# Designs tried in a protein design run: designed miniproteins, single chains, continued (5). Part 100

Each design is a single chain, and the fold is of that chain. pLDDT is the mean over its residues in the fold that is shown.

## One batch from the design tools (miniprotein)

Design m19712
Fold by ESMFold2-Fast:
Structure m19712 (fold): chain A 86 residues (1-86)
Amino acid sequence: MTVVTTLVGASVGATLRVMGGAVQAELQGGKLESKVEGDTFTFTVTGASAEGAQAVVDAARGVAAGGGTVSITVSGDTTTLTVTHP
């Protein structure tokens, strides 16, 4: 499956936490691509396992529990996460 995570206004700690989840998904057989556009960071993991995809979701929810918000949308084999951190 494909997991796309977009971070808007995220702290360094929040970004590193989500990146840790994305790297874990890559180590479980996914391919990680990172893109920076202004203050927006996008991490795309293609070919992620269910366990790898869950690691990214868990990292994003952990960031939201620390005061941010997370929006999760699933469409077919693609999970899209948007994380906004104050």
Scores: mean pLDDT 76

Design m19713
Fold by ESMFold2-Fast:
Structure m19713 (fold): chain A 59 residues (1-59)
Amino acid sequence: SAADEAMKLFEEGQKAMFAGNYKEAAELYQRAADLFREAGLRSMAAAAEKLAEMAAKKA
């Protein structure tokens, strides 16, 4: 499902952030946000968007 794929991408984004791979983290969080939005999980989509913006600023 879109929700399952979004959760997987969100977790991969967190791992990328922890590793200092900020560009990759931003891309993963953005993809997760898009899929959370498709799944109707608007709060999770907003959280992932925020994390993508934060990661992009560190890249």
Scores: mean pLDDT 88

Design m19714
Fold by ESMFold2-Fast:
Structure m19714 (fold): chain A 67 residues (1-67)
Amino acid sequence: MEELGEKLREAARAGDLEAAQRYAFELARIDLVKANQLLSKLAKEGVDRELIEAMARAALRGAAEKA
């Protein structure tokens, strides 16, 4: 969990769209609340809005996979 959150932060800050989406998906599949909290923090840090939206969409798909 913590390691996955760290990788998401690093990818988002680097502007790596592919990696950020992948880590957001994986994190949300495990814990959607934690994923949303992290996305909120990244948005407050000034990460690009389009990247935040892409990560949010990936997180929603990840949460759906937790059936």
Scores: mean pLDDT 80

Design m19715
Fold by ESMFold2-Fast:
Structure m19715 (fold): chain A 98 residues (1-98)
Amino acid sequence: MREGLLLEQSLTLLLMDAYILAKIAKSKGDEKTAEAALEAARLLAEAADAAVAGDLERARELAREAAELLEAAAAESEGEWKEELARLAERVRALLEQ
């Protein structure tokens, strides 16, 4: 597999987890967490598209922006979502360190 395709696969798994988190948070009435997770999913989807196109620098920049957004949301959260947002951010950061 090309590096871009491997990165895209990892980003796609992360965006799916972010999207699932957004749907669950919204179902429980946490609109702020839902909006943050949905925006992170959008950034990760754009990062995956950039990775497929071979623009690895843009893919990593967008993934970093998603991690920063999730970290900020986790810091502001006072509920069960704090740990889930932080774990998702850590997973995105771990991908960028490869």
Scores: mean pLDDT 84

Design m19716
Fold by ESMFold2-Fast:
Structure m19716 (fold): chain A 70 residues (1-70)
Amino acid sequence: SLEEVIEEVKKKAEELKEKVKTSSVEEARELILEFEEYIEKLMETLSEKDQQELGKVAKKLMEEILKVAE
């Protein structure tokens, strides 16, 4: 379900935030790119309506991750 996908994405974003805190700038950039690729792959499995909903969640999570990477 979409709720299960969103929960998995949120879990991975929290794990990524913790990794980014202890990573070099270059390592953090690589981890963020891997997360973006993961989201793109998930989008391929969803309906257009669910893609829009996940897209909003992913945008918010990415903003949070980028703030931690500073």
Scores: mean pLDDT 83

Design m19717
Fold by ESMFold2-Fast:
Structure m19717 (fold): chain A 93 residues (1-93)
Amino acid sequence: DLEREILAALVLIAAGVELVTARHSKDPEVAAFEREVAEGFRKAAQAIDEGNLDEAIKLLKETADRARASGTPVGEETARIAENLLKKAEEVK
């Protein structure tokens, strides 16, 4: 399914962006947070590839909630991205 393949690719791109941001973060706590968010996106992409959209939706929601809870500008942007990916996952289900 092309729509699911595109969704998985977009979620992996989000994970990659977080890893790049973590590498350039000067604060080790912020870098650790960004790596945890990246792992959340990676697991969501894997769930999509496995055809488990319910698990992917759960993981994207957890990732969005975690990013928003950071209270940082980067976390707010990441939460918006995760929420948009969550909406797309629900539309593809």
Scores: mean pLDDT 83

Design m19718
Fold by ESMFold2-Fast:
Structure m19718 (fold): chain A 80 residues (1-80)
Amino acid sequence: SMEEIEREVPVALALMRAGSYLAHGDLRGAGEAYVEAGEALKEVDPEEAAEYYEKAAELYEKAGDLEAAKEAREKAEEAR
């Protein structure tokens, strides 16, 4: 349905942005993009949302942003 397309397109766009940030070496930007993917899925596929939040946390941790990593892990736990 159109509603499903509207859900899937935001996730795909967020993942494309994550790829672009990674190509630029912007781990923090990539983490933000994965959080966007998680937010788009949290009410419809909470387990997949949690996986994206965990990916964001890993990227934030690699970027040295431990507070953002902690927040992303908390979002992952809340989604489950």
Scores: mean pLDDT 81

Design m19719
Fold by ESMFold2-Fast:
Structure m19719 (fold): chain A 79 residues (1-79)
Amino acid sequence: MAPPLPADALTPEGREALQKAFVEAARRVMEGKDPDEVLAEFQAKVDELVEKGLIDPAARDTLVAQGRAAIEAAREMAK
């Protein structure tokens, strides 16, 4: 399981938006969407939140890794 992010990496608004992005990515993979496309859209959402100052740029790689793990887990569940 992916480690939790530091509290300072996310604002409350960024945390809510990111949580929705994780749920959306997992659901779309379970619906049969390409994992690579879903990951790219998740990365774009993380970039948007970083640009708005809602997420620390240093957390970006960790968030992408967590997104990939969530996508793989959803794909495994969908079979």
Scores: mean pLDDT 76

Design m19720
Fold by ESMFold2-Fast:
Structure m19720 (fold): chain A 86 residues (1-86)
Amino acid sequence: SPVRERLRELADRALELAEKYNMPDEVKERIQRVKELIDAGADPEEVLNELGGVLTEMLQAYKDDPEVVAEIRRLALELSRVRDEV
């Protein structure tokens, strides 16, 4: 499914972002769980909600870092576009 492929791409990019900024292991583990949901064939709406939740927590944790916030907001915008297709 094109939607599932885009969700996997966004989850991979979220993990790359977490690694780039040395985010806590708990954040990386949450992203890995989202990837496991995608691989298990979970409903796209469930994946959207879980990945959206991770991005929201990342925004809260890094709210005082404009560069990190800008990168997370790009992912959130693309996730919102995928939501419109579900």
Scores: mean pLDDT 87

Design m19722
Fold by ESMFold2-Fast:
Structure m19722 (fold): chain A 57 residues (1-57)
Amino acid sequence: NEELIKQLAEALGISEENARKGVEIGLSVGAERAAALVERFGNPEAARILKEAIEAS
């Protein structure tokens, strides 16, 4: 889980703390919906990593 958080932070250009918060919000929203929102921002790689991080949680 920590490794996916680091990968997500790098893909989005944010801190690991913010990436972890994003995964927690994603758990509340659902993996598919959270990934779709990130993909709409034009970052499909971050969307894939986010989905994996949520599913691994």
Scores: mean pLDDT 77

Design m19723
Fold by ESMFold2-Fast:
Structure m19723 (fold): chain A 67 residues (1-67)
Amino acid sequence: SVVKEIEKLIEEKKYDEAVELAIKHGKLDEAIKLLLEKLKTEEDLENIQKMIGSLLRLIGEQIDREL
């Protein structure tokens, strides 16, 4: 499934690819949830910053789609 591919990309730290796949397939809520769950256990500051950036992109897309 697309959600499983997004999860795999997040596990591989390919956050930009995960975001693009989520946008393309309208899986914004699922991608946000997966990133938030991963963020709870992330200790690497660089990874935290990248994940937060990806979350902001997904949230921005969600807002744009609701307007």
Scores: mean pLDDT 84

Design m19724
Fold by ESMFold2-Fast:
Structure m19724 (fold): chain A 113 residues (1-113)
Amino acid sequence: SMAKLEEAEEIGREAGRRLADLLRLDPETREYAEFLGGYYGRELAERGVDLSALSEAERLVRVLAYILRLAGVDVELVEEDGELAVVVAPSLPADAGLGMDDLVRRAYEVLLR
């Protein structure tokens, strides 16, 4: 239903906002993270994923992986022993971007150190 898609978009936007806060992104990159989070949340709901049933950590990890892939980062989601993990390339790609250069750099600085 439209109401379920709107709810999923709001959950996705909140996850994107939370990621921006954790990574201390600039206001412009924060706005893109919120937008992309909402877009991906809606896309997941259209594929039958109930975002309200996911933990906050799982929502954050899934949204992060989505945004990093859009920025050209090679990212895989791996589930091991009931935990969801993000596996990223060992170095920042030279052409990582789509206007998300600050997010990609911050993710590497905060999550890989």
Scores: mean pLDDT 72

Design m19725
Fold by ESMFold2-Fast:
Structure m19725 (fold): chain A 68 residues (1-68)
Amino acid sequence: SREELERKLEAYQELALLYAFQGNDEKAREYAEKAREIAKQLGIDPSDPNGPMARRLRPEEELLKILE
């Protein structure tokens, strides 16, 4: 569903930020790319201020569980 894809988009965005802060550029890039792919599937401009956005940074374990 659209709601499920939006949750995955937020999770990928949060993982990209998490790995960037950890200095893991490879994983940060991978998750940023996955987030962009989901945004395209939803027909959402990633720059849209009304689009889905990360409101907080959740633990890695919780984010990975969303993506299962």
Scores: mean pLDDT 74

Design m19726
Fold by ESMFold2-Fast:
Structure m19726 (fold): chain A 61 residues (1-61)
Amino acid sequence: MKEELQLEIDIAMGQIILAVMLLSGEPLDDETIEAEAEKLREQGYSEEAVEYFRRLAREAA
């Protein structure tokens, strides 16, 4: 229950971060996507949320 809610929050935060990157003109190349994915892991985001972010970012590129 708590873990499921945290995953939903992490996914939503990843979507917000991606939207900010797009609005800021950040290039969505593989290097930039992988760098953000690693930062999310270091910040304590779940592997499921990180993989969702990577997939979404690559689809947006």
Scores: mean pLDDT 73

Design m19727
Fold by ESMFold2-Fast:
Structure m19727 (fold): chain A 55 residues (1-55)
Amino acid sequence: MEEVYETGKLSALDGLEAGASGEDIIKKIREYGSTVYSEEETEAAVEGAREGVKE
């Protein structure tokens, strides 16, 4: 869980640097996460992304 949280946060920071909106980043992480992760892991990645978007 910690690892997917960190991955989500880093992905959000990369997305912001690339010019994506926070909302778009979170949506993409949910979509991708549901393909690769379990529901719990996807939620952890989304939480990390939300934290990354705040900063």
Scores: mean pLDDT 76

Design m19728
Fold by ESMFold2-Fast:
Order: C-alpha cells, then sequence, then structure tokens
Structure m19728 (fold): chain A 62 residues (1-62)
C-alpha cells in the first residue's frame, strides 16, 4: 500500500539525518566521550529506523 511506502521513505530520511549527525559528531569531537556516546546512540537509532523502514517496504510489496 502507498501509505506503507510513504512511511518507509520518511523513516529512511530520518535515519539518514541521524547517521549524518553521528558522523559529524565523530569527526568534530573524536576524543570527547560524551560526543562518542551520543554518536553511538544516534547510529543505533538510525539502524533501528532503517530496519523498520525495510520491514514496512516488504509488507507493502505483499
Amino acid sequence: KKELLEKAEKLLEEAGRLSEEASRLDKEHPKDREAILEAASLSVKAIKLTVEALSLKKEAEK
């Protein structure tokens, strides 16, 4: 269904944003423990959103 594909696309966009923010924190503050933990947290959230989006996309193809 179109609704599932639109939700998946939105989740992928959000995941992309979080991954970019995590990469920026790692690049700008490579020795800051708080920044490292924040970047790791954002990366985990991005992966979770990506998995959710892929699940919705598969469901829409059925």
Scores: mean pLDDT 81

Design m19729
Fold by ESMFold2-Fast:
Structure m19729 (fold): chain A 65 residues (1-65)
Amino acid sequence: MKIEIKREGEKFRITVTSEKGTLSFVAASIEEALEGLRKMLREQGASEETIEVAVEAARGALELL
């Protein structure tokens, strides 16, 4: 599983690539991005431990953008 985050103007694009395919969404805030990421990873069958690690890594990346 691969997670990519980039700034698109005033918003953030989050892309998740897994064995189930590639999904992306656009969020207007850091909290919206993290909430969407949690939901998407859970729907992809990730464990809660994996979700927590991925969300904390994503939070750090988003705060630096």
Scores: mean pLDDT 80

Design m19730
Fold by ESMFold2-Fast:
Structure m19730 (fold): chain A 65 residues (1-65)
Amino acid sequence: SRAAVRRGLAGELSPAETQEALRTLSNAEIKELLRSHGVTVTDEQIEVLRTNPVVVRVLQRELQL
C-alpha cells in the first residue's frame, strides 16, 4: 500500500518490507511518491527497486538525509 511505502521510505520498515510494499504499487504510483520526496526515477530504476533490497536500503538512507 502507499502508506506502507511511505513508512518504509521514512525508515520505519526494514528494506525487505519496503521492497514488498513497493511491489504492490504501479510504476506511476512509485514515480509520484518519490517525486514528492524530490527523487526522479526511471522505469528501469523502479524494476531494480522491486528486485534488489540493497538498492532499497540505499534509497532509504538517501531520503533520510
Scores: mean pLDDT 74

Design m19731
Fold by ESMFold2-Fast:
Structure m19731 (fold): chain A 80 residues (1-80)
Amino acid sequence: EPSAVAQALIDAVRRAIPDPEVAEETIKKILEYDQKAREAKAAGNEDEAFAYRLKGISVAARAQGRTAEADHWEAEAKAA
């Protein structure tokens, strides 16, 4: 169901956040961005799909405490 990229991000979040309730909220955001990326790609909006992919990566990085990396990917998503 989720893309390979989204699944890797989900696995990383579950490993980094032992509390399943807290992890679930982050995973929901990753899945929402994955769904939006797939919808944008299906509509032919490659730039929008790429932006949503970067937003998912940013959310996962922030959940892992990588705030500088998360901010970088969020800025890249805005530029895409």
Scores: mean pLDDT 82

Design m19732
Fold by ESMFold2-Fast:
Structure m19732 (fold): chain A 71 residues (1-71)
Amino acid sequence: SADELVAKGQAAHRAGDYETAAAYFKEALKIDPDNLKAHGLLASAYMNAGKGDEAKEPLQKAAELSEQRAA
């Protein structure tokens, strides 16, 4: 499930394996493309991997999804 992949990505991120974390978050987003948490965590993983430019798209998507969920 997407939640299981997010959990695996968070474990990799805690271990400092940001590239593996990003891969898990990307797989979670293939299952649930509107997963706000996965987009935010993917951005964090990219930033920690020194890939700040790649973090911009997940950050924008997380902001868009956050606005859509604000009732």
Scores: mean pLDDT 82

Design m19733
Fold by ESMFold2-Fast:
Parts: structure tokens; sequence; C-alpha cells
Structure m19733 (fold): chain A 73 residues (1-73)
């Protein structure tokens, strides 16, 4: 279960990191403008994952994405 979630998180983080830095920043700005409507903790983890990926800290981004998956389970 979590192993598959980690694999998906790694794939998503790598796909995001493959985007030009300008596109990564635009996506982060768009996400930050989106109001947290359900779970503020999930929103904070999503922001942490995007910021870490933009900073090139893919391991931290994957960890944040995995925590989101654990919260959703």
Amino acid sequence: MLERAREQAEKQVKEFASLPEEEQKRLLEEAEAEKPTADPELYELQMEALKAALAGDLEKAVEAALKIAEKAA
C-alpha cells in the first residue's frame, strides 16, 4: 500500500521537477492562491512538497507527498 503510494509520489515529484523552473514556480503560486477548503494539514504538506521539489530537494518532496498519502489512507 504505502510502497505503491511512494512510487506514485516519486513519479509525480520527478515529473514536476522535469518542468522548467518558471513553470514550477507558476504551479506553486497557483497552489498557494487556492484556498484550503478541507484539510489545512494536507494543504500545508502539499505546499511543502511543491516548495521542496522546486528547491531540488526531491527526497523531502517525496516525504511530504508520502505523508499526504498516509493522511488520505
Scores: mean pLDDT 72

Design m19734
Fold by ESMFold2-Fast:
Structure m19734 (fold): chain A 79 residues (1-79)
Amino acid sequence: TWEEIVEKLREKAAKNPEVTEEEFEEKLKEFKEEVEKIAKELGLSPEEVVELIKIGLTEGEDALPEEMRKKFEELDRKV
């Protein structure tokens, strides 16, 4: 879920002392906005997009449908 992705991102940020709480919250907001944009473009809920992102992160982008794979690659390039 979204909470599981946030937890993993927080664990990664905690290992980098140069990332401030404010910078983390800003990146999290941008990520949420991109998820909502993808959801609208694909006709999915934001929660369904989050689950697809989780699949892409755990099983690889090849496990995703072609449309979501393209969006996942765009997200990786922006972050």
Scores: mean pLDDT 73

Design m19735
Fold by ESMFold2-Fast:
Structure m19735 (fold): chain A 86 residues (1-86)
Amino acid sequence: SEEARKLVEEVLAKHGITDQELIDKLAEMVDNIIKDVKEGKITIEQARKILYLAVKNLLKEAGVPEEKIEPLAQDIVDATIELAKK
């Protein structure tokens, strides 16, 4: 979705990352988690854990520096959960 893409783009831009392929992959993860929460397939607590691990793994595979992985994963998870509550 446009909301998920904007969320990911804004978070990554704060850390100097403009990789469109990474933005696209993360936006798809965000959309899938929001859908699963809204459909009642997972709880907010489960969504936080699933997304945190998935985002960390994707950032690591994409070659994002280790020192940026934790803050990026946390920011993406927090922003995704706030969007899912709307």
Scores: mean pLDDT 85

Design m19736
Fold by ESMFold2-Fast:
Structure m19736 (fold): chain A 74 residues (1-74)
Amino acid sequence: RAAEIAREAARRAAAAGMPQSLVDAVLRTADAVERGAASARDVANTLRAAAEEAEALGLREAAEILREAAEEIE
């Protein structure tokens, strides 16, 4: 489900070197979905934004993990 997929992607991306600030942003959006304060679309959008920033930092593996997770949620 959206929150579970996002949390797993955040853990894997962190292991691939993603900054904690981006990890925290993904985890906050996952928590918001569980509380009914965000949609699956919001999670997918947050994952894509984090993937773009990870790619800009040269973290290709983290970016790919996040993009795949966003596609799985949709």
Scores: mean pLDDT 82

Design m19737
Fold by ESMFold2-Fast:
Structure m19737 (fold): chain A 59 residues (1-59)
Amino acid sequence: SPMDITKEMFRLMADYVDQVIAIRQRLKAGEISEEEAKKEIEKVEEEYQKRKAELLSQA
């Protein structure tokens, strides 16, 4: 249903935000470079957009 899709969309967004926060924490801790953090965030963004598009295609 549209409401179930909306809830899953919010869940996907929350997971995306959590992953970005985790990457930024690793950057702040000096575990990864700014270049590596940027690439990891781009991959997380691509996965988020892909899953969002798949979910919207069911609506």
Scores: mean pLDDT 85

Design m19738
Fold by ESMFold2-Fast:
Structure m19738 (fold): chain A 64 residues (1-64)
Amino acid sequence: SREARRERLIEAAIRILDEKGPSALTTKAVAEEAGISQATLYRHFPSKEALVLEAMLRKNEEER
């Protein structure tokens, strides 16, 4: 589903942030890590900053 792909992107972003830090977080790196196309990523996040914000919010909540 669309939500499952969004979750995969957020989890991939969290993994990159944890391992390499914010400067390594790019939409290309996240898309490749998640196994999702750039086009699909941009349907969920219009920018790198939006993706970083969502990843940080997810880390704060962790479980829904």
Scores: mean pLDDT 78

Design m19739
Fold by ESMFold2-Fast:
Structure m19739 (fold): chain A 68 residues (1-68)
Amino acid sequence: SLLDQAIEEVLKRVKEYIEKNPNTGLAAIEEQVIGASMVVGREKGLDLKETEQIKKAALERVKKELES
């Protein structure tokens, strides 16, 4: 779906940020997820509710990966 594609694009952007900033903390990573979700949402023409959905999904996936 379009939302699944948006989530994967947000995650690619966040992973690129982490690779460039390996000593970054969780709070900065969460801010990058929020920012990337807003950018991707605008580029794909998503409304505010859909943008909030992709943000929450991306945050959950990033948090799970960082807890492992």
Scores: mean pLDDT 83

Design m19740
Fold by ESMFold2-Fast:
Formats: C-alpha cells, sequence, structure tokens
Structure m19740 (fold): chain A 113 residues (1-113)
C-alpha cells in the first residue's frame, strides 16, 4: 500500500541519518585513538553505540529492509574496527574491541529478521 511504502521510506531516511552519525562518530573515535586521547575516544564510542541501538530500533519498524540496513551498520563497524587495529596505541585496542562488539550486536539483531 501507499502507507506501507511511505513508512518504509521514512524508516530508510531515518536510518540514513543514523548511518551518517555513526560515520561521524567513528571517524572522531579513530582520530582520538590516533592522538592517544582515551577520554575523547571512549566518549565517541559511547555515542556510536547509542546510534547503533537507534539503528536497530529503526530496523525493527521496517522488517522487509532490516537485514540490509543492519548489514550496512555491521560492515561500517567492521571497517572501523580494522582501522583501529592498525593504530599502535593502547586506547586503539579498546576502540577496535568496542567496534567489534557493536558489529556483533548488529549481526545478532539482523539474525532476528
Amino acid sequence: SKEKRMHMLKASLEFGKQLKGLEEKGEAAIAAAKAGDKEAALKYMKEAEKLVNEAIDIAKEAPEIAPAMLNAVRSLLQQYAKRAEAIDTPVAKEVAEGFKKMADKAEKARESF
């Protein structure tokens, strides 16, 4: 129906905003990790986790496209984890593990659809 298509479009748009926010927080966490700034890195990781949780909630409202949405989140988080693993600082290891944990959460949510 037209209402179902409009609902999916709105969910897709809101999901796009969460992905953009996640990209911004991911880049900020990587920059903080490179600088060895543990406080900033952990702050951005916490903000990224909130965006992942919000993306999962949006996906629940659009089950037909949820697997593709959550796969996009997982892929982005896996790329940030890999980038953090290349950084030689103690906080970068925590950032890498945090991104891996968030990617696993997105994958587990995807499996429920």
Scores: mean pLDDT 88

Design m19741
Fold by ESMFold2-Fast:
Structure m19741 (fold): chain A 82 residues (1-82)
Amino acid sequence: PSIAEKLKAGEEIHKKILEEYGNSSAREIAKAVLELLEKNPYFTDEEKELIKDILEQLSKSYSGKEVLEKLPGIFKLAIGTI
Protein backbone atom coordinates (compact mmCIF):
# COMPACT_ATOMS: atom_id res chain seq x y z
CA PRO A 1 0.00 0.00 0.00
CA SER A 2 1.04 3.62 -0.62
CA ILE A 3 1.82 6.11 2.15
CA ALA A 4 -1.46 7.89 1.26
CA GLU A 5 -3.43 4.63 1.72
CA LYS A 6 -1.75 4.02 5.10
CA LEU A 7 -2.54 7.59 6.20
CA LYS A 8 -6.17 7.15 5.11
CA ALA A 9 -6.36 3.87 7.08
CA GLY A 10 -5.00 5.71 10.14
CA GLU A 11 -7.60 8.46 9.73
CA GLU A 12 -10.35 5.81 9.51
CA ILE A 13 -9.08 4.13 12.70
CA HIS A 14 -8.96 7.55 14.43
CA LYS A 15 -12.55 8.34 13.39
CA LYS A 16 -13.83 4.92 14.53
CA ILE A 17 -12.10 5.23 17.92
CA LEU A 18 -13.49 8.76 18.37
CA GLU A 19 -17.01 7.45 17.71
CA GLU A 20 -16.78 4.33 19.94
CA TYR A 21 -14.20 5.30 22.61
CA GLY A 22 -14.41 9.13 22.82
CA ASN A 23 -14.91 9.05 26.62
CA SER A 24 -12.66 6.05 27.34
CA SER A 25 -9.38 5.96 29.27
CA ALA A 26 -6.05 6.29 27.46
CA ARG A 27 -5.36 2.59 28.13
CA GLU A 28 -8.71 1.51 26.62
CA ILE A 29 -8.13 3.73 23.57
CA ALA A 30 -4.60 2.33 23.09
CA LYS A 31 -5.94 -1.25 23.32
CA ALA A 32 -8.74 -0.55 20.80
CA VAL A 33 -6.32 1.12 18.35
CA LEU A 34 -3.90 -1.82 18.58
CA GLU A 35 -6.73 -4.32 17.94
CA LEU A 36 -7.71 -2.41 14.78
CA LEU A 37 -4.05 -2.20 13.70
CA GLU A 38 -3.59 -5.97 14.15
CA LYS A 39 -6.48 -6.59 11.72
CA ASN A 40 -5.32 -3.93 9.24
CA PRO A 41 -3.39 -5.30 6.20
CA TYR A 42 -1.82 -1.93 5.25
CA PHE A 43 0.57 -1.50 8.19
CA THR A 44 3.86 -3.43 8.46
CA ASP A 45 4.90 -5.21 11.66
CA GLU A 46 7.56 -2.50 12.21
CA GLU A 47 4.97 0.29 11.88
CA LYS A 48 2.62 -1.56 14.27
CA GLU A 49 5.44 -1.99 16.83
CA LEU A 50 6.31 1.71 16.67
CA ILE A 51 2.64 2.76 17.04
CA LYS A 52 2.29 0.36 20.01
CA ASP A 53 5.40 1.80 21.70
CA ILE A 54 4.25 5.41 21.23
CA LEU A 55 0.71 4.63 22.46
CA GLU A 56 2.01 2.80 25.57
CA GLN A 57 4.27 5.76 26.41
CA LEU A 58 1.58 8.42 25.82
CA SER A 59 -1.15 6.49 27.70
CA LYS A 60 0.92 6.81 30.90
CA SER A 61 1.11 10.63 30.69
CA TYR A 62 -2.00 11.79 28.83
CA SER A 63 -5.78 11.48 29.09
CA GLY A 64 -7.82 9.42 26.63
CA LYS A 65 -8.96 12.58 24.84
CA GLU A 66 -5.35 13.79 24.49
CA VAL A 67 -4.24 10.39 23.10
CA LEU A 68 -7.13 10.50 20.60
CA GLU A 69 -6.09 13.98 19.43
CA LYS A 70 -2.50 12.75 18.92
CA LEU A 71 -3.45 9.60 16.92
CA PRO A 72 -3.10 11.14 13.41
CA GLY A 73 0.41 12.37 14.31
CA ILE A 74 1.37 8.94 15.67
CA PHE A 75 0.34 7.26 12.39
CA LYS A 76 2.27 9.86 10.34
CA LEU A 77 5.43 9.35 12.42
CA ALA A 78 5.24 5.55 12.23
CA ILE A 79 4.64 5.50 8.45
CA GLY A 80 7.57 7.89 7.89
CA THR A 81 10.10 5.64 9.71
CA ILE A 82 10.34 2.80 7.17
Scores: mean pLDDT 82

Design m19742
Fold by ESMFold2-Fast:
Structure m19742 (fold): chain A 68 residues (1-68)
Amino acid sequence: MSIEEAIKELEEFAKELEKKVKEEYREPLRQSTESAIAALKKAKSSEEAQLLLDIAKVELTRFTEEAK
C-alpha cells in the first residue's frame, strides 16, 4: 500500500465515523484524523504506513464509541 492510498483510506474511514458522532465531537475527531494523516505522511515504508493506518483506525473507532 502506498502512503497516498493509506491517507485516502483513513480520510474515507474518518468521514464514515463523523456521521456517527454528536456535533460537538466532530471537530475533535477531525483533529485526531489530521494528526494521524500527518504521521502517515512521515512514514518511511509501506509497512510503516499500513501499521500507522491500522493503529489510527483502532483509535478513531474507540473515540467514536465514546463520543456517541
Scores: mean pLDDT 81

Design m19743
Fold by ESMFold2-Fast:
Structure m19743 (fold): chain A 83 residues (1-83)
Amino acid sequence: EVEEAREEALKRKKEAEELAKKVGKVEALKKLIEEAIEALRAGKEREAKILALAARDFAAEHLTEEELNSLLPLFQELDAAMS
């Protein structure tokens, strides 16, 4: 179950990497976080967790501290939605 979620998160991360080539890294990450928040609002806990994992891994691999700081309000919104 956890291993399957990690594989699905890797797939979503790769999709975000492809999107980033067209719209940039910050916009691609923003889309992942927005999708995770929307999934949580829809009661899709597992899907939201997969998207949140993909967003975390994408951010860690591809974004600078400054780029991450620009998205802090959106990460805070995700954390609030998970509460």
Scores: mean pLDDT 80

Design m19744
Fold by ESMFold2-Fast:
Structure m19744 (fold): chain A 74 residues (1-74)
Amino acid sequence: SKEIEELEKRIEELDKEIEEIEKKIKELKEKLKKEKDEKKKKEIEKEILELEIELGIKLIERGVLKLILEKLKK
């Protein structure tokens, strides 16, 4: 089914985007541990928060698409 293929493709795209965001968060958390300047710490913390929000949104989208895909594959 073309609908199944399109959903699988979108889920694969989301998986890649999620992995990239998780990697960026990990790198920023390591940078935060090494940072001594309080102003720069605040900037890194804000960037982590923005990425964690983006990650949350993409995880919800992925979850919804997986539920739709499971229902279509029955």
Scores: mean pLDDT 89

Design m19745
Fold by ESMFold2-Fast:
Structure m19745 (fold): chain A 81 residues (1-81)
Amino acid sequence: AVPELTEEQIREFFELAKEILDKYGENPSEEELQKAAEEVVKRFTERYGIEVPLELAGAAISGYSKNPAVAFTALALQAVA
């Protein structure tokens, strides 16, 4: 089941994603996006005790690197669907 995330938790997830993606620079590779997803999942689990599926996190982070607004909406929809 997709974890139900609050608006605050979704915001924090993308704050972590931004921090981690900024570390990889403006043109992250597919491999770097995957590593970013793994790091975000790990930190989010440590902070909230909620394990976001890696596939969902990877899709959200890939979308965020291209369009942050679209990525936020995509994660929110998948978390509540």
Scores: mean pLDDT 67

Design m19746
Fold by ESMFold2-Fast:
Structure m19746 (fold): chain A 82 residues (1-82)
Amino acid sequence: MELEEYRELTPEEVRALGDRLAEIFRKAGLPEQAEAVRRMADELAGVPDLYLKRIEVRLENGQPVVEGEIGTREALERYLAA
């Protein structure tokens, strides 16, 4: 999965993203990492005005690797104003 967009994430979208990433880790035989991702998503869903800048998932040596950038609206506005 690859997303290269500056968009606001709702709490439901953050949790849904966490669920999808957790499923990827679970299918790869990494249940502890799947649970950690879900917990992080639940915590992030409590943060107001989250924006997704980029997220990608790839396989490296048979293991899923996740890279992404999530920031708050204030951080995004500061970045765009610089």
Scores: mean pLDDT 65

Design m19747
Fold by ESMFold2-Fast:
Parts: C-alpha cells; structure tokens; sequence
Structure m19747 (fold): chain A 94 residues (1-94)
C-alpha cells in the first residue's frame, strides 16, 4: 500500500467506528491517518471527525482543538464551525 492508501484505510475505519459510537477506535484511526498523511486532501474532514469523536467522549477541549485545526485548513467548513460552537458550549456547561 502507498502512504496515501494506508491513510485512506484508517480514515474509512475511523468513519465506521464513529458511525457506531466507538469513539476511542475512531480517535485512534483518525489520529493514525493524520500521522501518515497530514497534508491529505481529507485532512480537514479527518480533523472534523476526530473532533466529533472527542465530543462523543466528553473531551471538549480536545474536540475544540481538532475543530480549530480543521478550520485552519478549511475556513469555510460549516460543519467544523457549527461543531466548534457546540463543543465550546459543552465545555462551558461542564
């Protein structure tokens, strides 16, 4: 497998884990994908999904950090922006 193909496998595993609420597996998979190919065209999406997984675990500060990184790569990502606002609200309530 190329580096890009290996990263794509971890992105797919992360999405599957996220869809069934396995947030710990999703975090591990998305983190591995970003380590293998940090400049991937899918990096902003991976960071957004990583943020969602952290949010699912109640790790709000880590979720906020991931969404901010996603927005640094793609400032027009409405999903990351909306999820960032939700994570900041949850952190204030915690």
Amino acid sequence: LTKEQEAEMYLALGRMALSVGDYKTAIKAFTKALEIDPKSKDAATALTNLGKAYLGLGEYEKAIAAYKEALALDPNNEEAKKNLEEAEKKLKEA
Scores: mean pLDDT 85

Design m19748
Fold by ESMFold2-Fast:
Structure m19748 (fold): chain A 59 residues (1-59)
Amino acid sequence: MTKIEEVMKYVIEAKEKGTKREELAKKVQEILETDLKLSDEAIDEMEKYAEEQLKKHLE
């Protein structure tokens, strides 16, 4: 599994579990093995993606 796939799976699961934004951001940074802080915009996009996926499955 690619790092990007791992991130996307984690973000969806984290949103389903109600994980806080700060915890989600920290874990994504760990998965990507990067010292660069994720921008607020990048985190917002990941959260929107996860919310859209969850809405499709929870309707």
Scores: mean pLDDT 72

